# Designed miniproteins, single chains, continued (2), part 87

Each design is a single chain, and the fold is of that chain. pLDDT is the mean over its residues in the fold that is shown.

## One batch from the design tools (miniprotein)

Design m7012
Fold by ESMFold2-Fast:
Structure m7012 (fold): chain A 87 residues (1-87)
Amino acid sequence: MSPLLRVEAEIGVYEVAAAVYSTIGDRAYEKGKYKEATEYYKLALEYYQKALELAESDPRVPEELIKALREKVEELKKKLEEAEKKE
């Protein structure tokens, strides 16, 4: 693989981890388990932030991917704040 493709693959691994934890958090939230939802949203946010930091550190990463990651980080921050308010 080219070095850029390796970086994009690593970003993808963090995105998958974040998506899995976000989904578990959403299911906990739907069941009224707000403390559990908060824990999983924190994990999801951590992984999206790691993906974003890696993407921003490499000037070869497309701006569209960086923008998408920023939007996911902001969405998760809102979900986390909402879950924390219901604890």
Scores: mean pLDDT 85

Design m7013
Fold by ESMFold2-Fast:
Structure m7013 (fold): chain A 77 residues (1-77)
Amino acid sequence: IKVISSVEELLETVLNANAETEFEIADINVVLQAIDELVSAGIEVHFIDFNVNYTPDELKGKLTFNSKTKKATFTPL
């Protein structure tokens, strides 16, 4: 399974995905630092363990992340 450790790698992975993609994110701070760019790109960011959503104006995809397990799933629309 791919482990993402940088904002640049997270954005590249999410913005180029054409199908549901599962991966791990090494640190919650990678996701937190990417929120504004992800939401601006139409990606909803859902933190499963906090039950918190960051929602775009026009929905193009959804990133779900669990900071305890480090597991992430991206689903394009």
Scores: mean pLDDT 84

Design m7014
Fold by ESMFold2-Fast:
Structure m7014 (fold): chain A 84 residues (1-84)
Amino acid sequence: MEAEALVKQAEKLKEQGDNDKAVATAREAVRLARPLAEQGDLDAVRAYTRALKILSDLGAIEPIKAVGESMRALSLAVDAELEK
């Protein structure tokens, strides 16, 4: 999954102190994962949540917004799986 690869790259950049590149890479991961996460793809929800955490940790997004978006995406994916 492309978004998962971007999340791993963003985490590595953050560990190396390259915060600007980490933010840009995490935003790209959010852009790719968000539509799939909203459709109930659990792998996309996982990547989306991790990307939002990187952005929150680096101050690029408000923590409350990151938590809200992650919980909403996870709830939709879980409900879709459980209603079968």
Scores: mean pLDDT 77

Design m7015
Fold by ESMFold2-Fast:
Structure m7015 (fold): chain A 75 residues (1-75)
Amino acid sequence: GFVEAAKAAWAGKDPGEGALNGGKRALEISGVPFTGDEEKARELGKKAAEETGSAYHPLTATVAGSMGLVAAQKL
């Protein structure tokens, strides 16, 4: 499911990479295709997750990653 996909994305224990992968999957599952800059999204998602102090929590990291993806796409 959605949460399991987010946890799988975090298997590498890299907050930035986990946030990008989790956020990308969250957008895809929600029916929103990702067309933005993955590198920018990774940077923004990582910073958002670190700011909230929840970088290692799969759900919070996925939400932060999704926000980073949206910001990178400038939707």
Scores: mean pLDDT 56

Design m7016
Fold by ESMFold2-Fast:
Structure m7016 (fold): chain A 66 residues (1-66)
Amino acid sequence: AGRAGEGAAAGAAQGAAAGASSSYDMHKGLTGPARELALKAAQAGAAGDAAASYELSKQAHVAGTR
């Protein structure tokens, strides 16, 4: 989706803050490509694209185990 409203932006900021706290351990264990994908997933979630966020999170998980 190419749209984001005021409520979506506020919710994304709060979700990003909570996700950042949770992601501290993930970032700690992730290497370059896996960490980059995890950040892309967080950005997609912040933009309200749950499907892209989920797919990127799976990609980051797979990359982090290789």
Scores: mean pLDDT 60

Design m7017
Fold by ESMFold2-Fast:
Structure m7017 (fold): chain A 77 residues (1-77)
Amino acid sequence: SGAEAVALVEAADRERLEEAYERARAAKTPEEVKKIAKEVALESARLGEEVTERIAEEDPEKAEAAREGVEEGLAER
């Protein structure tokens, strides 16, 4: 059913979001955070913004690098 298809997409999106967030959290430089956020934004604009919001909750400086990455990813579309 459509509900099951939506649930599969939501589960995949959540796994991608968690993976990207953990990589960004572990990143040692703003350039690494920017690269991670750009990769996510190229796949999904929504996920790129959600990753940035989660980063902003713990680390506003990393969130700024993530926003730059999202902007670059969106510009390549």
Scores: mean pLDDT 81

Design m7018
Fold by ESMFold2-Fast:
Structure m7018 (fold): chain A 116 residues (1-116)
Amino acid sequence: SALEKLKKMEMEEQMFEGIDLLEKYLKISPEEIAKLAKESGADAVAAAAEKYLEYKKLSEEERKRIEEKKKEEKEKLYKELDPKEQEELKKLLEEAKKMMEEIKKELKEYVEKKLK
């Protein structure tokens, strides 16, 4: 369904943001994340880390084209949702955003405390 596709796309974007935060603040490489995820049987996380690595190897122009294509696909899928499904998706996005902002804040505070 359109809702399931949108949820999958948003989950992938949240995983990419999480991987970026781990690399940026904890200095854990996406290669190490992929390795640890595979060893732990976290196949979805491993797949996300592999995709993130492929994405980062692309030029800035290629990344912009991918982002534009994803935006167009999301807009098309969103138009297929009924009002109840739109509200469900909106609620999930707000909850995910709040969680990521809190994680980012905690990671920044952790790094500041470690630089003693």
Scores: mean pLDDT 80

Design m7019
Fold by ESMFold2-Fast:
Structure m7019 (fold): chain A 83 residues (1-83)
Amino acid sequence: DEEERRLIEEGIREVERLEEELRASPSVAPEELEALEIGRKMAELARAKLEKDWEKFKKLAEEIGKKGKVPKESVEELLEKVK
């Protein structure tokens, strides 16, 4: 699980780097930033699941759900990719 945790942390850093790159563009589409925010939260959700941090897991899942655009299946697919 140490290796799996490192891969998740690496993925989170890559998403953050991409988000920073897009935010540096003055004409980035808001849909692109929203997609990155959701992706980042899903990666954090996978990490919370590995750490059995159920409070953080629930909070992130609720935040993703509030955005209304991400189907439950997409969240589950992200979690399965990490496994």
Scores: mean pLDDT 67

Design m7020
Fold by ESMFold2-Fast:
Structure m7020 (fold): chain A 100 residues (1-100)
Amino acid sequence: AKLSEEQKEEVVESLTERLLDIYKEESDEEELKKKVYEVLKTTIETLKSNGASLEEIRELLLEAIERFLKELDASEEEKEKLRKILLEALEKAIEEVEKE
């Protein structure tokens, strides 16, 4: 791992806030999926360029997703739907960055 514990917490906090903002602003599911994918991909690319491993990046993004869902004022059904969207977007973003 190339990131300090302080840097890891900053990444998780920043990404959690960005995910909350996207959810608040986007009522359309397809637009939500697009923006979530873009923010996850940009975060992965930035962390990878800073020397973080894809394994470490995956762990940090999973932590941010779970923190987002925990902080979100929504039904359990909505949270489960969002978890699926976020996890699918994460896997797709990791796969795309790994090919580059």
Scores: mean pLDDT 84

Design m7021
Fold by ESMFold2-Fast:
Structure m7021 (fold): chain A 92 residues (1-92)
Amino acid sequence: MESDLDSLTEEELEELEKLAKELESRKDVILATDTSSAAFRAAVKTAKEKKADVVLVAGADDAAAQAAAAELAAWIKKQNPDASIVILEVAG
């Protein structure tokens, strides 16, 4: 089966790894469906600026990812109704 992920350059892999390590140490929860794209980096910046508790990222042309993000956001709201949730739809 095909993946929406393209081969990453060495430079892009290093940047993504740094972001992943930073996010792992944070209390914020970020779920990105396309971690290989520049959209992931833009989403992280937006989340930090908006001070969101939870950020869900989905491709703008990925209806399944968008639906999954919306469903997950609803589930999180049921468990923690005071959580601030942001869903970012980004072009690949």
Scores: mean pLDDT 55

Design m7022
Fold by ESMFold2-Fast:
Structure m7022 (fold): chain A 100 residues (1-100)
Amino acid sequence: NEIANALLHVKGEEAREEAKRLSEEEEKLLKKIDEIRASLKPGDGAEAMRETLKLLGRDEEAEEIVELYEKDKEEARQRFVDILADEAGKKFNEALKKTK
């Protein structure tokens, strides 16, 4: 959830307001995402999503999101959110398994 919120920062200012409420650990991830976003030209939404998914190790989905963005911008954004939610759930479950 926190990871998904930090990654949603890539999509706009509203997500950034939510991301500001995250813990220091999630804030470090947000800073890395900001670095990726800052390296892109204004309006490169597809490239921002692609680089974010690559950061998560989801290279196959990163290429698919670029193709989807050309066909349907909103569908690409929804797919990106779904992938972030899946990744956040995976990280949360991994953390729970390491709890004593």
Scores: mean pLDDT 61

Design m7023
Fold by ESMFold2-Fast:
Structure m7023 (fold): chain A 88 residues (1-88)
Amino acid sequence: DLLTSPSGKNQFNQSEVDLIASFDTDNDGLMTEAEAEAFRDAYLNDYLETTSPLALAALEKMFDIDGDGKVTLAEFIEFLNWLLQQSK
C-alpha cells in the first residue's frame, strides 16, 4: 500500500517513487495538474476526502505559485510525504 510508507521525508521506497514517476508521462521530471490529478484519483481520492481539506488547498497552492500548472517530481513527492504526516 503506497499510503503505508514509513514516516518522514523518505516515506516512499524506490519502487513507490518509480510508481509516482510513471505518472510523468513525458518523462521531463515535471508533474502537470492533469498527471497529479490522475495519481490522486488512482491512489489518494478516498484518503484526501477523509483526511484533510487542507491537503487539497496545499496541492492547488503548489500549482498556482508557478502559474504554469506544473511542479517538479521532487516537489510532488515532498507534498505526498507532507500529506501522509498530516493523516497520523
Scores: mean pLDDT 62

Design m7024
Fold by ESMFold2-Fast:
Structure m7024 (fold): chain A 60 residues (1-60)
Amino acid sequence: MEIDEEVGEAFLLITYGILKANNDLDTLEADLERQSARLVELGMDPERVAELKAEILADA
């Protein structure tokens, strides 16, 4: 089953928001990498996931 790309994007943004709220940005890159791999496993486009990850890391 493929997940909705909008849901996957929201999941990455929520992960970033939680880590930022907790001042736990030292784990952000590793957490985003694990979540990105999970989203690809669930059928999301690898290129789109990579773009979203890069955008979040650039804004952090």
Scores: mean pLDDT 73

Design m7025
Fold by ESMFold2-Fast:
Structure m7025 (fold): chain A 79 residues (1-79)
Amino acid sequence: GNAASGKQVFEKHCFSCHAGRVPGLAKNASQTSPGTLATVVSMELDDNGLPGPRSKMPDLHLSDQQRADLQAFIKANKK
């Protein structure tokens, strides 16, 4: 996966919800480095960068490459 491409996937598909629009994330978003936000998002995503079966996140219909890139971004920016 490519972390720079994963950042674009995150910003296009995840950041609009996770930049203070999801209840409970607004406080974190106001203090957020990209690493902190990626860590919070990783709690909702499995090891392959997909929403977990109990996640409230919508299915983003990401390709295998977009999932790999997103996983690389999360891993690179996770604490």
Scores: mean pLDDT 56

Design m7026
Fold by ESMFold2-Fast:
Structure m7026 (fold): chain A 89 residues (1-89)
Amino acid sequence: MKSVEELGEELGEKALRFLETKKKEDAEEMAKLLVEFHEAFAEKYNASVEQVIEALERTLEELKKVLDKEAYEIVEKIIEEFKKELEEK
């Protein structure tokens, strides 16, 4: 799999793409990369489930300041689903 650094760069590129296109598919791809980035970060730095959840919550707070309501709701849904999966493991 790609490194944390490579995933961070791809996440940045997909975020910029979404801001340009404003398409639902681009918002979903950005959110999925956000999840992959946090998974890779957790594996590399041996982060706990709680630390990953806290990082995702902080990311959502930052995204709420930048994204419009529809885009935020798409990203929030994907991240909340991932948080539930982490809590069930």
Scores: mean pLDDT 76

Design m7027
Fold by ESMFold2-Fast:
Structure m7027 (fold): chain A 56 residues (1-56)
Amino acid sequence: MSGKESAKLTIETSEAALPELEKKIEENKDNPRLKAVYETALNLLKVEKEFAESIL
């Protein structure tokens, strides 16, 4: 498999996961520990997407 194919899959997966993570953050706004976990996951996903976009 080419690196470009893996990058494309990462972008598609990230785009699908972003709204789900945003929903989880909103649902858990009263639980600071869970909110922090989902915010960390969201930030990591954004970094991975940006990196994948940079190599396409």
Scores: mean pLDDT 80

Design m7028
Fold by ESMFold2-Fast:
Structure m7028 (fold): chain A 101 residues (1-101)
Amino acid sequence: MQRLEEIFKLFDVNGDGYISLDEIRDVLATMLSLPRSEPLSFLLNGLLTLAGIDKRFSDEEIEELFKKYDKNGDGKLDFAEFKALMLSDEFKEFMEALKNP
Protein backbone atom coordinates (compact mmCIF):
# COMPACT_ATOMS: atom_id res chain seq x y z
CA MET A 1 0.00 0.00 0.00
CA GLN A 2 3.06 2.33 0.02
CA ARG A 3 2.37 3.24 -3.64
CA LEU A 4 -1.11 4.57 -2.74
CA GLU A 5 0.55 6.81 -0.11
CA GLU A 6 2.98 8.10 -2.77
CA ILE A 7 0.08 8.81 -5.20
CA PHE A 8 -1.89 10.54 -2.41
CA LYS A 9 1.12 12.77 -1.61
CA LEU A 10 1.39 13.64 -5.32
CA PHE A 11 -2.20 14.97 -5.29
CA ASP A 12 -1.89 16.52 -1.79
CA VAL A 13 0.05 19.50 -3.23
CA ASN A 14 -0.33 21.68 -0.09
CA GLY A 15 0.60 18.83 2.33
CA ASP A 16 -2.50 19.21 4.55
CA GLY A 17 -3.39 15.48 4.43
CA TYR A 18 -6.46 16.06 2.18
CA ILE A 19 -7.04 16.21 -1.57
CA SER A 20 -9.72 18.13 -3.48
CA LEU A 21 -10.98 17.80 -7.06
CA ASP A 22 -9.12 21.06 -7.85
CA GLU A 23 -5.81 19.55 -6.63
CA ILE A 24 -6.43 16.39 -8.71
CA ARG A 25 -7.15 18.57 -11.78
CA ASP A 26 -4.01 20.68 -11.21
CA VAL A 27 -1.77 17.59 -10.88
CA LEU A 28 -3.31 15.83 -13.92
CA ALA A 29 -3.03 19.01 -16.03
CA THR A 30 0.67 19.29 -15.05
CA MET A 31 1.32 15.57 -15.77
CA LEU A 32 -0.37 15.78 -19.20
CA SER A 33 1.11 19.25 -20.01
CA LEU A 34 -2.43 20.63 -20.52
CA PRO A 35 -4.12 23.83 -19.22
CA ARG A 36 -5.62 23.68 -15.70
CA SER A 37 -8.80 25.14 -17.28
CA GLU A 38 -9.55 21.79 -19.01
CA PRO A 39 -12.45 19.79 -17.51
CA LEU A 40 -11.39 17.18 -14.94
CA SER A 41 -13.12 14.50 -17.10
CA PHE A 42 -10.91 15.44 -20.09
CA LEU A 43 -7.74 15.25 -17.96
CA LEU A 44 -8.69 11.97 -16.24
CA ASN A 45 -9.84 10.35 -19.52
CA GLY A 46 -6.54 11.44 -21.11
CA LEU A 47 -4.61 9.70 -18.32
CA LEU A 48 -6.80 6.57 -18.65
CA THR A 49 -6.13 6.49 -22.42
CA LEU A 50 -2.36 6.71 -21.82
CA ALA A 51 -2.66 3.86 -19.27
CA GLY A 52 -4.48 1.68 -21.87
CA ILE A 53 -7.78 1.68 -19.95
CA ASP A 54 -11.05 1.76 -21.94
CA LYS A 55 -13.09 3.19 -19.03
CA ARG A 56 -14.21 6.84 -19.44
CA PHE A 57 -15.88 9.26 -17.02
CA SER A 58 -18.02 12.39 -17.38
CA ASP A 59 -17.51 15.34 -15.02
CA GLU A 60 -20.83 14.38 -13.36
CA GLU A 61 -19.65 10.77 -12.81
CA ILE A 62 -16.35 11.98 -11.30
CA GLU A 63 -18.18 14.41 -8.95
CA GLU A 64 -20.69 11.72 -7.87
CA LEU A 65 -17.91 9.18 -7.28
CA PHE A 66 -15.94 11.77 -5.24
CA LYS A 67 -19.07 12.60 -3.16
CA LYS A 68 -19.66 8.86 -2.56
CA TYR A 69 -16.25 8.57 -0.86
CA ASP A 70 -16.29 12.05 0.76
CA LYS A 71 -17.99 10.72 3.92
CA ASN A 72 -17.91 14.04 5.84
CA GLY A 73 -19.01 16.22 2.87
CA ASP A 74 -16.14 18.75 3.17
CA GLY A 75 -15.22 18.56 -0.53
CA LYS A 76 -11.93 16.80 0.29
CA LEU A 77 -10.72 13.20 0.70
CA ASP A 78 -8.38 12.08 3.46
CA PHE A 79 -6.02 9.14 2.81
CA ALA A 80 -8.53 6.49 3.99
CA GLU A 81 -11.31 7.88 1.73
CA PHE A 82 -8.85 8.23 -1.20
CA LYS A 83 -7.69 4.61 -0.71
CA ALA A 84 -11.33 3.41 -0.74
CA LEU A 85 -11.96 5.38 -3.98
CA MET A 86 -8.82 4.05 -5.72
CA LEU A 87 -9.67 0.45 -4.72
CA SER A 88 -13.29 0.82 -5.97
CA ASP A 89 -14.57 -1.11 -9.01
CA GLU A 90 -14.50 2.13 -11.01
CA PHE A 91 -10.71 2.61 -10.52
CA LYS A 92 -9.47 -1.00 -10.13
CA GLU A 93 -8.15 -1.14 -13.74
CA PHE A 94 -6.33 2.18 -13.23
CA MET A 95 -4.76 0.92 -9.98
CA GLU A 96 -3.64 -2.33 -11.67
CA ALA A 97 -2.09 -0.28 -14.54
CA LEU A 98 -0.20 1.85 -11.97
CA LYS A 99 1.30 -1.29 -10.31
CA ASN A 100 2.78 -2.54 -13.63
CA PRO A 101 2.97 0.32 -16.14
Scores: mean pLDDT 73

Design m7029
Fold by ESMFold2-Fast:
Structure m7029 (fold): chain A 69 residues (1-69)
Amino acid sequence: SMESQRLLVQGSVLHGQGRYDEALRLYRESLRLDPNNWRAWQALGSVLDSQGQNDLSQQYYDLAQQLQQ
């Protein structure tokens, strides 16, 4: 949806600013509206990797890859 894409874009801006908790909130809201948005799953994985949650990050990267196919 357009709202899901807007939330993803807003989250990516906050992510680029190092506002990880705020970015995670917006990415999760984007996924609540569109759970097939593989870019949002990749973005979640990236933030979690930056926070040291490597196992969860890898799971989200794998999910994003599956959704692209």
Scores: mean pLDDT 86

Design m7030
Fold by ESMFold2-Fast:
Structure m7030 (fold): chain A 61 residues (1-61)
Amino acid sequence: SGATSAEAGAKAGRAGEAAAASTGNYEMWQLDGNEDAKLGAEYGKQGDAEKAAEYGERAAK
């Protein structure tokens, strides 16, 4: 992937989702990060590359 901005955004969202998933398993600690990753992935598949990248980066932080 990465040929289009939408694909790049989705890829960033997936990376953030993977990072947040390890924290999301501790829902009592960092559930908010998991939500950012899911939002990034959601926006990415909707073609909203800007928001997908934004939330993916937040989740990966």
Scores: mean pLDDT 58

Design m7031
Fold by ESMFold2-Fast:
Structure m7031 (fold): chain A 73 residues (1-73)
Amino acid sequence: SAQEHFAQGQAALAAGDYQGAVQHYMQALRLAPDDLEIQANLALALGKLAESQGDLERARGYFEGAERIRSRL
């Protein structure tokens, strides 16, 4: 289910596995494409992944995107 993939994404993110978090959140979003909570967490995970790779400009864009989505919740 979308919630199972979402939970796996949260666990991966908590463990610092940003690539795994992105993969799980993408699967959750495929099952629930209009879920703003999943969209916001995917954007956050993408931002953390970009930050871990030293791409601070890309990370900023994702973090701003996540905040914009969360403001709609």
Scores: mean pLDDT 88

Design m7032
Fold by ESMFold2-Fast:
Structure m7032 (fold): chain A 104 residues (1-104)
Amino acid sequence: MKALEETLRRVNELVENKDYEGALKVFVEALKNTKDKAQRGLLLEQLRALLNEIFGGEEAEKRFKEVLKEVGLTEKEVEEALAAYKKLQEELKAISEQLRAQEA
């Protein structure tokens, strides 16, 4: 998880400096280097959100598909990664809600 956190920190710093090309390169490198489906799903969700903020609509989708082609991910692998990440989020949320219900 620390490598993923460092990747997202670098992306945020680049976005704050309006270095969108640098941010996209960081996502491409991270996606090539991570094989964990849930971590890939997180990276893909963050990438899609960033592209929608920068380009919006149809151009964002086009840029997203170009990144997927560059990293060698199929649409099916993208769907599996996003599903794995959502499952992890739901599991973590359930644990967090149980802990908060006991304390507050």
Scores: mean pLDDT 78

Design m7033
Fold by ESMFold2-Fast:
Structure m7033 (fold): chain A 88 residues (1-88)
Amino acid sequence: MLEERLEELERRLEEAERRLAELVAELEAFEARRAAEREAAAASGRLREFNRELLREQSPLLAEILRLAVEIAILREEIERLKRELEE
């Protein structure tokens, strides 16, 4: 029972970590695409407005990344707890 549950949690952790990596890559790609626009905004004195709009556009992705990071932390703690139980 505990061993089967451990395998299921480890599989869920692997899937969650893969999803997190994909979202982080998407965030990095988004920031890279906007780098030239940020330089143009800085040159025109509109950097504050640009940063505000950038944050609005990034907010849903950042919220998903944070939610998934919390899920991963919970899964890791549960896996370590079950591993300790299996060693006893």
Scores: mean pLDDT 82

Design m7034
Fold by ESMFold2-Fast:
Structure m7034 (fold): chain A 78 residues (1-78)
Amino acid sequence: ADPEIEAAVAELRAAGVSEAAIAKAVALVEDATFPVDVVGEDGKPIATGLRTKRAALRAVAAYLDQHPDAEPRLVPHT
C-alpha cells in the first residue's frame, strides 16, 4: 500500500470525513499521474495544479463530503 495515501486517509478519518468519500477519493487518486486538476461532471475545475497524492485526496474527499452523489474526475494539469 502507498504510505502517503495511508497517512492522508488516517488524517481524513480523524477529521470526520465519511468513509464513502474517502473510498471514492482513494480510487481516483491511487492511479493518477501528477500534476492533476479535479473537475466536476460539468467540466468545471474544483481544484487545479495538485502536485501530490495528499493534496488530491484532501480536495476530492472534501468535495465528495459536500456532494456525496457527485462523480468528479482527475485530469492531467497542462
Scores: mean pLDDT 80

Design m7035
Fold by ESMFold2-Fast:
Structure m7035 (fold): chain A 82 residues (1-82)
Amino acid sequence: SSRQQQSRQLTGQASRAIGQGNYEEAIRLAQQSLSLQPNNSVSQAVLAIAYARMGNMERAQQYIRRTESINSSIGRIARRGV
């Protein structure tokens, strides 16, 4: 599989982990996704949501800003998710 395809699969797994309340796993999966594709705005959005749910609002805001700079639509979704 391509690095982009692998990154997307990891993003999907990270999003499901958020839905299950597994925020630490979501962070791990999203970071792994970003190691393959640093500009994956969905993985950055997942990190924002996961950090917010864990009470780390400083990191959440950092990832919201990064997401917005890459894709404003996904950035808005991330902001609403925190």
Scores: mean pLDDT 87

Design m7036
Fold by ESMFold2-Fast:
Structure m7036 (fold): chain A 65 residues (1-65)
Amino acid sequence: SLKEIGAELSIMAAAIEKGSSVKIKEVDGLTKLIIDSKSKEDAEELIKKAKEIGEKLGVKFIVEV
């Protein structure tokens, strides 16, 4: 959906800004985010951001670090 695409682009932008990378996969109709981050603190911030974006847009993410 357009909301899913918007959420994915938003989290990718946040990851790039922090110098981190995110791989996005679809598993059983759910969006999975695989976060590769330089620090645990940056990973925690990206997880928090993904939850906030998902909540606002009604999109559910599975997050893996």
Scores: mean pLDDT 77

Design m7037
Fold by ESMFold2-Fast:
Structure m7037 (fold): chain A 69 residues (1-69)
Amino acid sequence: KRDEFLKLLLQLGQAILQSDWDKVQSLLDQLEKEFKAKTSLSRSPDGAFSLSVEVPDLDAYIQTSQPAL
């Protein structure tokens, strides 16, 4: 599952860079199905966007923890 999780994140990042919002939504749906994630995406006309992804047990899928400073 770790490799599948990383693959989805990579595809999500690429879709965001390409502004392919339909693909972004599809990938978020896959995260919700596979990893029980809670996702939300909003965009504004001035180009601002907000993306939220909450994974209940991230440590079960990826062993990288670093405190944000």
Scores: mean pLDDT 68

Design m7038
Fold by ESMFold2-Fast:
Structure m7038 (fold): chain A 75 residues (1-75)
Amino acid sequence: SLIDYLQQQLALAEQTKANVEKRFDELIAKAKAQGNEEEVKRLEKYKADTLKHIDDVIAFLKSQLAEAQAYAAAK
């Protein structure tokens, strides 16, 4: 169903977000250990920008899921 598809896509998007956060945190930790403050700031900015894009996708999927659920309930 459309609801099942949207739930699966939402779960995948949330898993992608967790993986992206973990990868950036590992890179930031490495840069901090090396005392590279400029690289830390660069990575923190790219992390924030990347996660914002993923959050926009998650919000869109949640909106679509809510609409699909409301439509199904109205039948």
Scores: mean pLDDT 89

Design m7039
Fold by ESMFold2-Fast:
Structure m7039 (fold): chain A 61 residues (1-61)
Amino acid sequence: PEMTLSIEEVQEYYKLMSKLSEEQQEEIRQKVKQLAIQQKLSPMEALKYALELAKKIEKES
């Protein structure tokens, strides 16, 4: 789909996740999984949500 994330956005997501603790990474995965089920998100929409959540958690840390 045309709403696919750029390579730079995908790299930023993995970079952010690597800075977070295993507990924080699991929290993001669980929240994204629940939202994807409830909102019937595509994998790309779920990844975009995960990126925004990862940014928020890193900023709050």
Scores: mean pLDDT 77

Design m7040
Fold by ESMFold2-Fast:
Structure m7040 (fold): chain A 65 residues (1-65)
Amino acid sequence: MSTGGNEEAIKISPTEWGKGLAQVGLMQSQGKLTDEQVRETVKSTAGKKLSAQEIIDLAKKLASK
C-alpha cells in the first residue's frame, strides 16, 4: 500500500507554515477564532519560519486573550 520514504527533512518549510495557517483558517470557519485573531496570527507569523504546531499554538494564545 504505502512505502515509507525518507521524510526526516521537516526543516522549517513553507509547507509547515501553510499547514498552520490552513488549520487556523479552518478554526475561523468553525467560529473558534475571530477575524481579528486570525489577522493577528497571520501578521505575527508572516515572514517567520515556524512549524505548523507553533502557529496553531500562537493562534490559540491570541484566542484565549
Scores: mean pLDDT 70

Design m7041
Fold by ESMFold2-Fast:
Order: structure tokens, then C-alpha cells, then sequence
Structure m7041 (fold): chain A 66 residues (1-66)
């Protein structure tokens, strides 16, 4: 499954690979909460990855018309 492979890429040591996997999972409709859960299993998360999550959280909020 592409989704399973992308979740494995979230555990990569390469920040750009992690960011691309996060974006791909989001574009495929994977809930942001599940992406955050997977990242929470890492000992540390790069600041650039945290920013990416923040950007996607804003996009999700905007996409949910409230």
C-alpha cells in the first residue's frame, strides 16, 4: 500500500523525505491526526517538519467550512 510506504517514510532520517511523505499522506486524504500520531513515535522531530504539520493544520481548518 502506498499509504503504508509513506508512513514508513515518516520514520526517515531525511527531513525532506519526511516532509514529502507528510504532504503525500495529506493529499491522499489521510487524517492529519494519524500523521501526527506516527511522528510522535520519533524521539525528535525536526523544526521544518513541525512547520509542515502546522501548515497542513491551517489548510485543513480552511478546508473545513465553519
Amino acid sequence: SVVDELFELLQSEDVEVQKNAIRALYELGVPLEKIEEALSKKDEVHPDVEVEIGVLAIKEAVSKVK
Scores: mean pLDDT 78

Design m7042
Fold by ESMFold2-Fast:
Structure m7042 (fold): chain A 60 residues (1-60)
Amino acid sequence: MSLKETLLQKIEQAQQSTDDPALLLELQELRQEILGASDDLLTARALELIGTLEDHHFSQ
């Protein structure tokens, strides 16, 4: 499974667990960033993006 697939799956899970429109907007922005990134750039940013997704998941 690629890093891109893992990050997209985490975003989808976070979106399903929240009803906060501001948080949903941030998750949608992260999804667009991931979709637009090259695999090399995505790998370099993987820990940062995963950390952000985990913070959003637990922010409520």
Scores: mean pLDDT 69

Design m7043
Fold by ESMFold2-Fast:
Structure m7043 (fold): chain A 84 residues (1-84)
Amino acid sequence: SVEELRQKAIEAVKNNDLETFKKYLDELIEKEGPDSPAVKEVLKYAFLYGSPEIREYVAKLVKEKYGLTPEQFWLKIFAEENLE
């Protein structure tokens, strides 16, 4: 399920496991799309608590999927969260 994928991706961030994080984040994006709340929650968690390797992967992904810097993407998530 989407919730299980989200939880597994977040657990991978906690365990500093880049390969498991990539796997579950990619599966979540394929199921829900890059603009889904679940994907944004996982990316937000990775920005706040991720290792340098996980943060670098997230930086590449947000550039490819959103055309934004990590800082711009973070501000976008913050703005959307406060306008909902």
Scores: mean pLDDT 77

Design m7044
Fold by ESMFold2-Fast:
Structure m7044 (fold): chain A 70 residues (1-70)
Amino acid sequence: MEEIAKKILEIGKRLEAGELSVEEAAQRILELLKENGINARITSDNAIVGENLEDQKKLLEIIGKAKELY
C-alpha cells in the first residue's frame, strides 16, 4: 500500500515537472494499479475510477495513503 502510494506521488511529481505527459502519467498509474490487483480506468474527463465497488474502495485507500505521505 505505502509503496504504491509513493510511486503514484512520484508519477504526479514528474507530471508537474513536465517530464511526463498526462497520457503517460495516467497509463503508468493504471498499470501500477493493475499490477496490484486493482482494475481501474480513465474517464473522458481524465478521472481515474475503479471498475467496481471493491476496486473503487482500494483506489480510495491508496489515495488516502498518498495524501498522508504528501
Scores: mean pLDDT 77

Design m7045
Fold by ESMFold2-Fast:
Structure m7045 (fold): chain A 73 residues (1-73)
Amino acid sequence: SVAPLGKEVAELFEKIPEEELEKLLYETLLEIVGDEKKAEEMTKKILEAYKEGAEKAAKTFEELIDKINKEKK
């Protein structure tokens, strides 16, 4: 879908405590990917980006989702 989610996702990341964000990201990615190890690796990657800012975390999340969608063609 052609929809700009980056701004809304960045605002959401800024409002959520890191511990809750980690759990929410893991659960969301696990549902999308269906692989526990891959979901953990993606969650850690987004959290590392979050340390640099919510906007960078949102971009990393979008890039990972785009990659998953391309793999399921």
Scores: mean pLDDT 72

Design m7046
Fold by ESMFold2-Fast:
Structure m7046 (fold): chain A 86 residues (1-86)
Amino acid sequence: MEVTLSLKAENHPDGMVTVTATLTTSRVARKELVAKTVDDPSKEKTVAVGLTKTITGQWRAPKGTTIEVTVYVDGELAGTKTVELK
């Protein structure tokens, strides 16, 4: 199954960043997006779930953090993507 994950970051004047993660699969499948800070994995959280072709999660994190987004499709680990918030 084709799996595409895109990450977008929007900076705010308060030193926070809005992260948008969009996950698309070639067919309808159960999806989960989990986000964590690379240097603080204890703050891991599920940011989006759905049984669709596309799911989108948005959350805020401080500038200067490095975030890893982990992708699960039908309960299986499908991939990871890392972004540094600047």
Scores: mean pLDDT 79

Design m7047
Fold by ESMFold2-Fast:
Structure m7047 (fold): chain A 91 residues (1-91)
Amino acid sequence: SASTALSLAQLAFFDSPSPEKGLALLRAAFDLARSVLAKNDEERTALLEQEDQYIELYTSGVLSDDDVLEFALDVDVQAGVLDIKRAVERI
């Protein structure tokens, strides 16, 4: 799942940070955002454009490793909150 992919990318980055793993973490976070947080196709397209922008900012050094970790954590928390809300709705 996209959530599992994000968790694995976070663990890989924490164990041994590198630019390649930072890029993998950004991609995993945006994959989760598109899968869980996006409500429609227009929002999914906007997230694809935002991913490209974040990748450029990270590779240029404008976004730090901490910025990428904070972004990934924010997406993970938002997705988790929605999963809990959806689970409660089914009870």
Scores: mean pLDDT 81

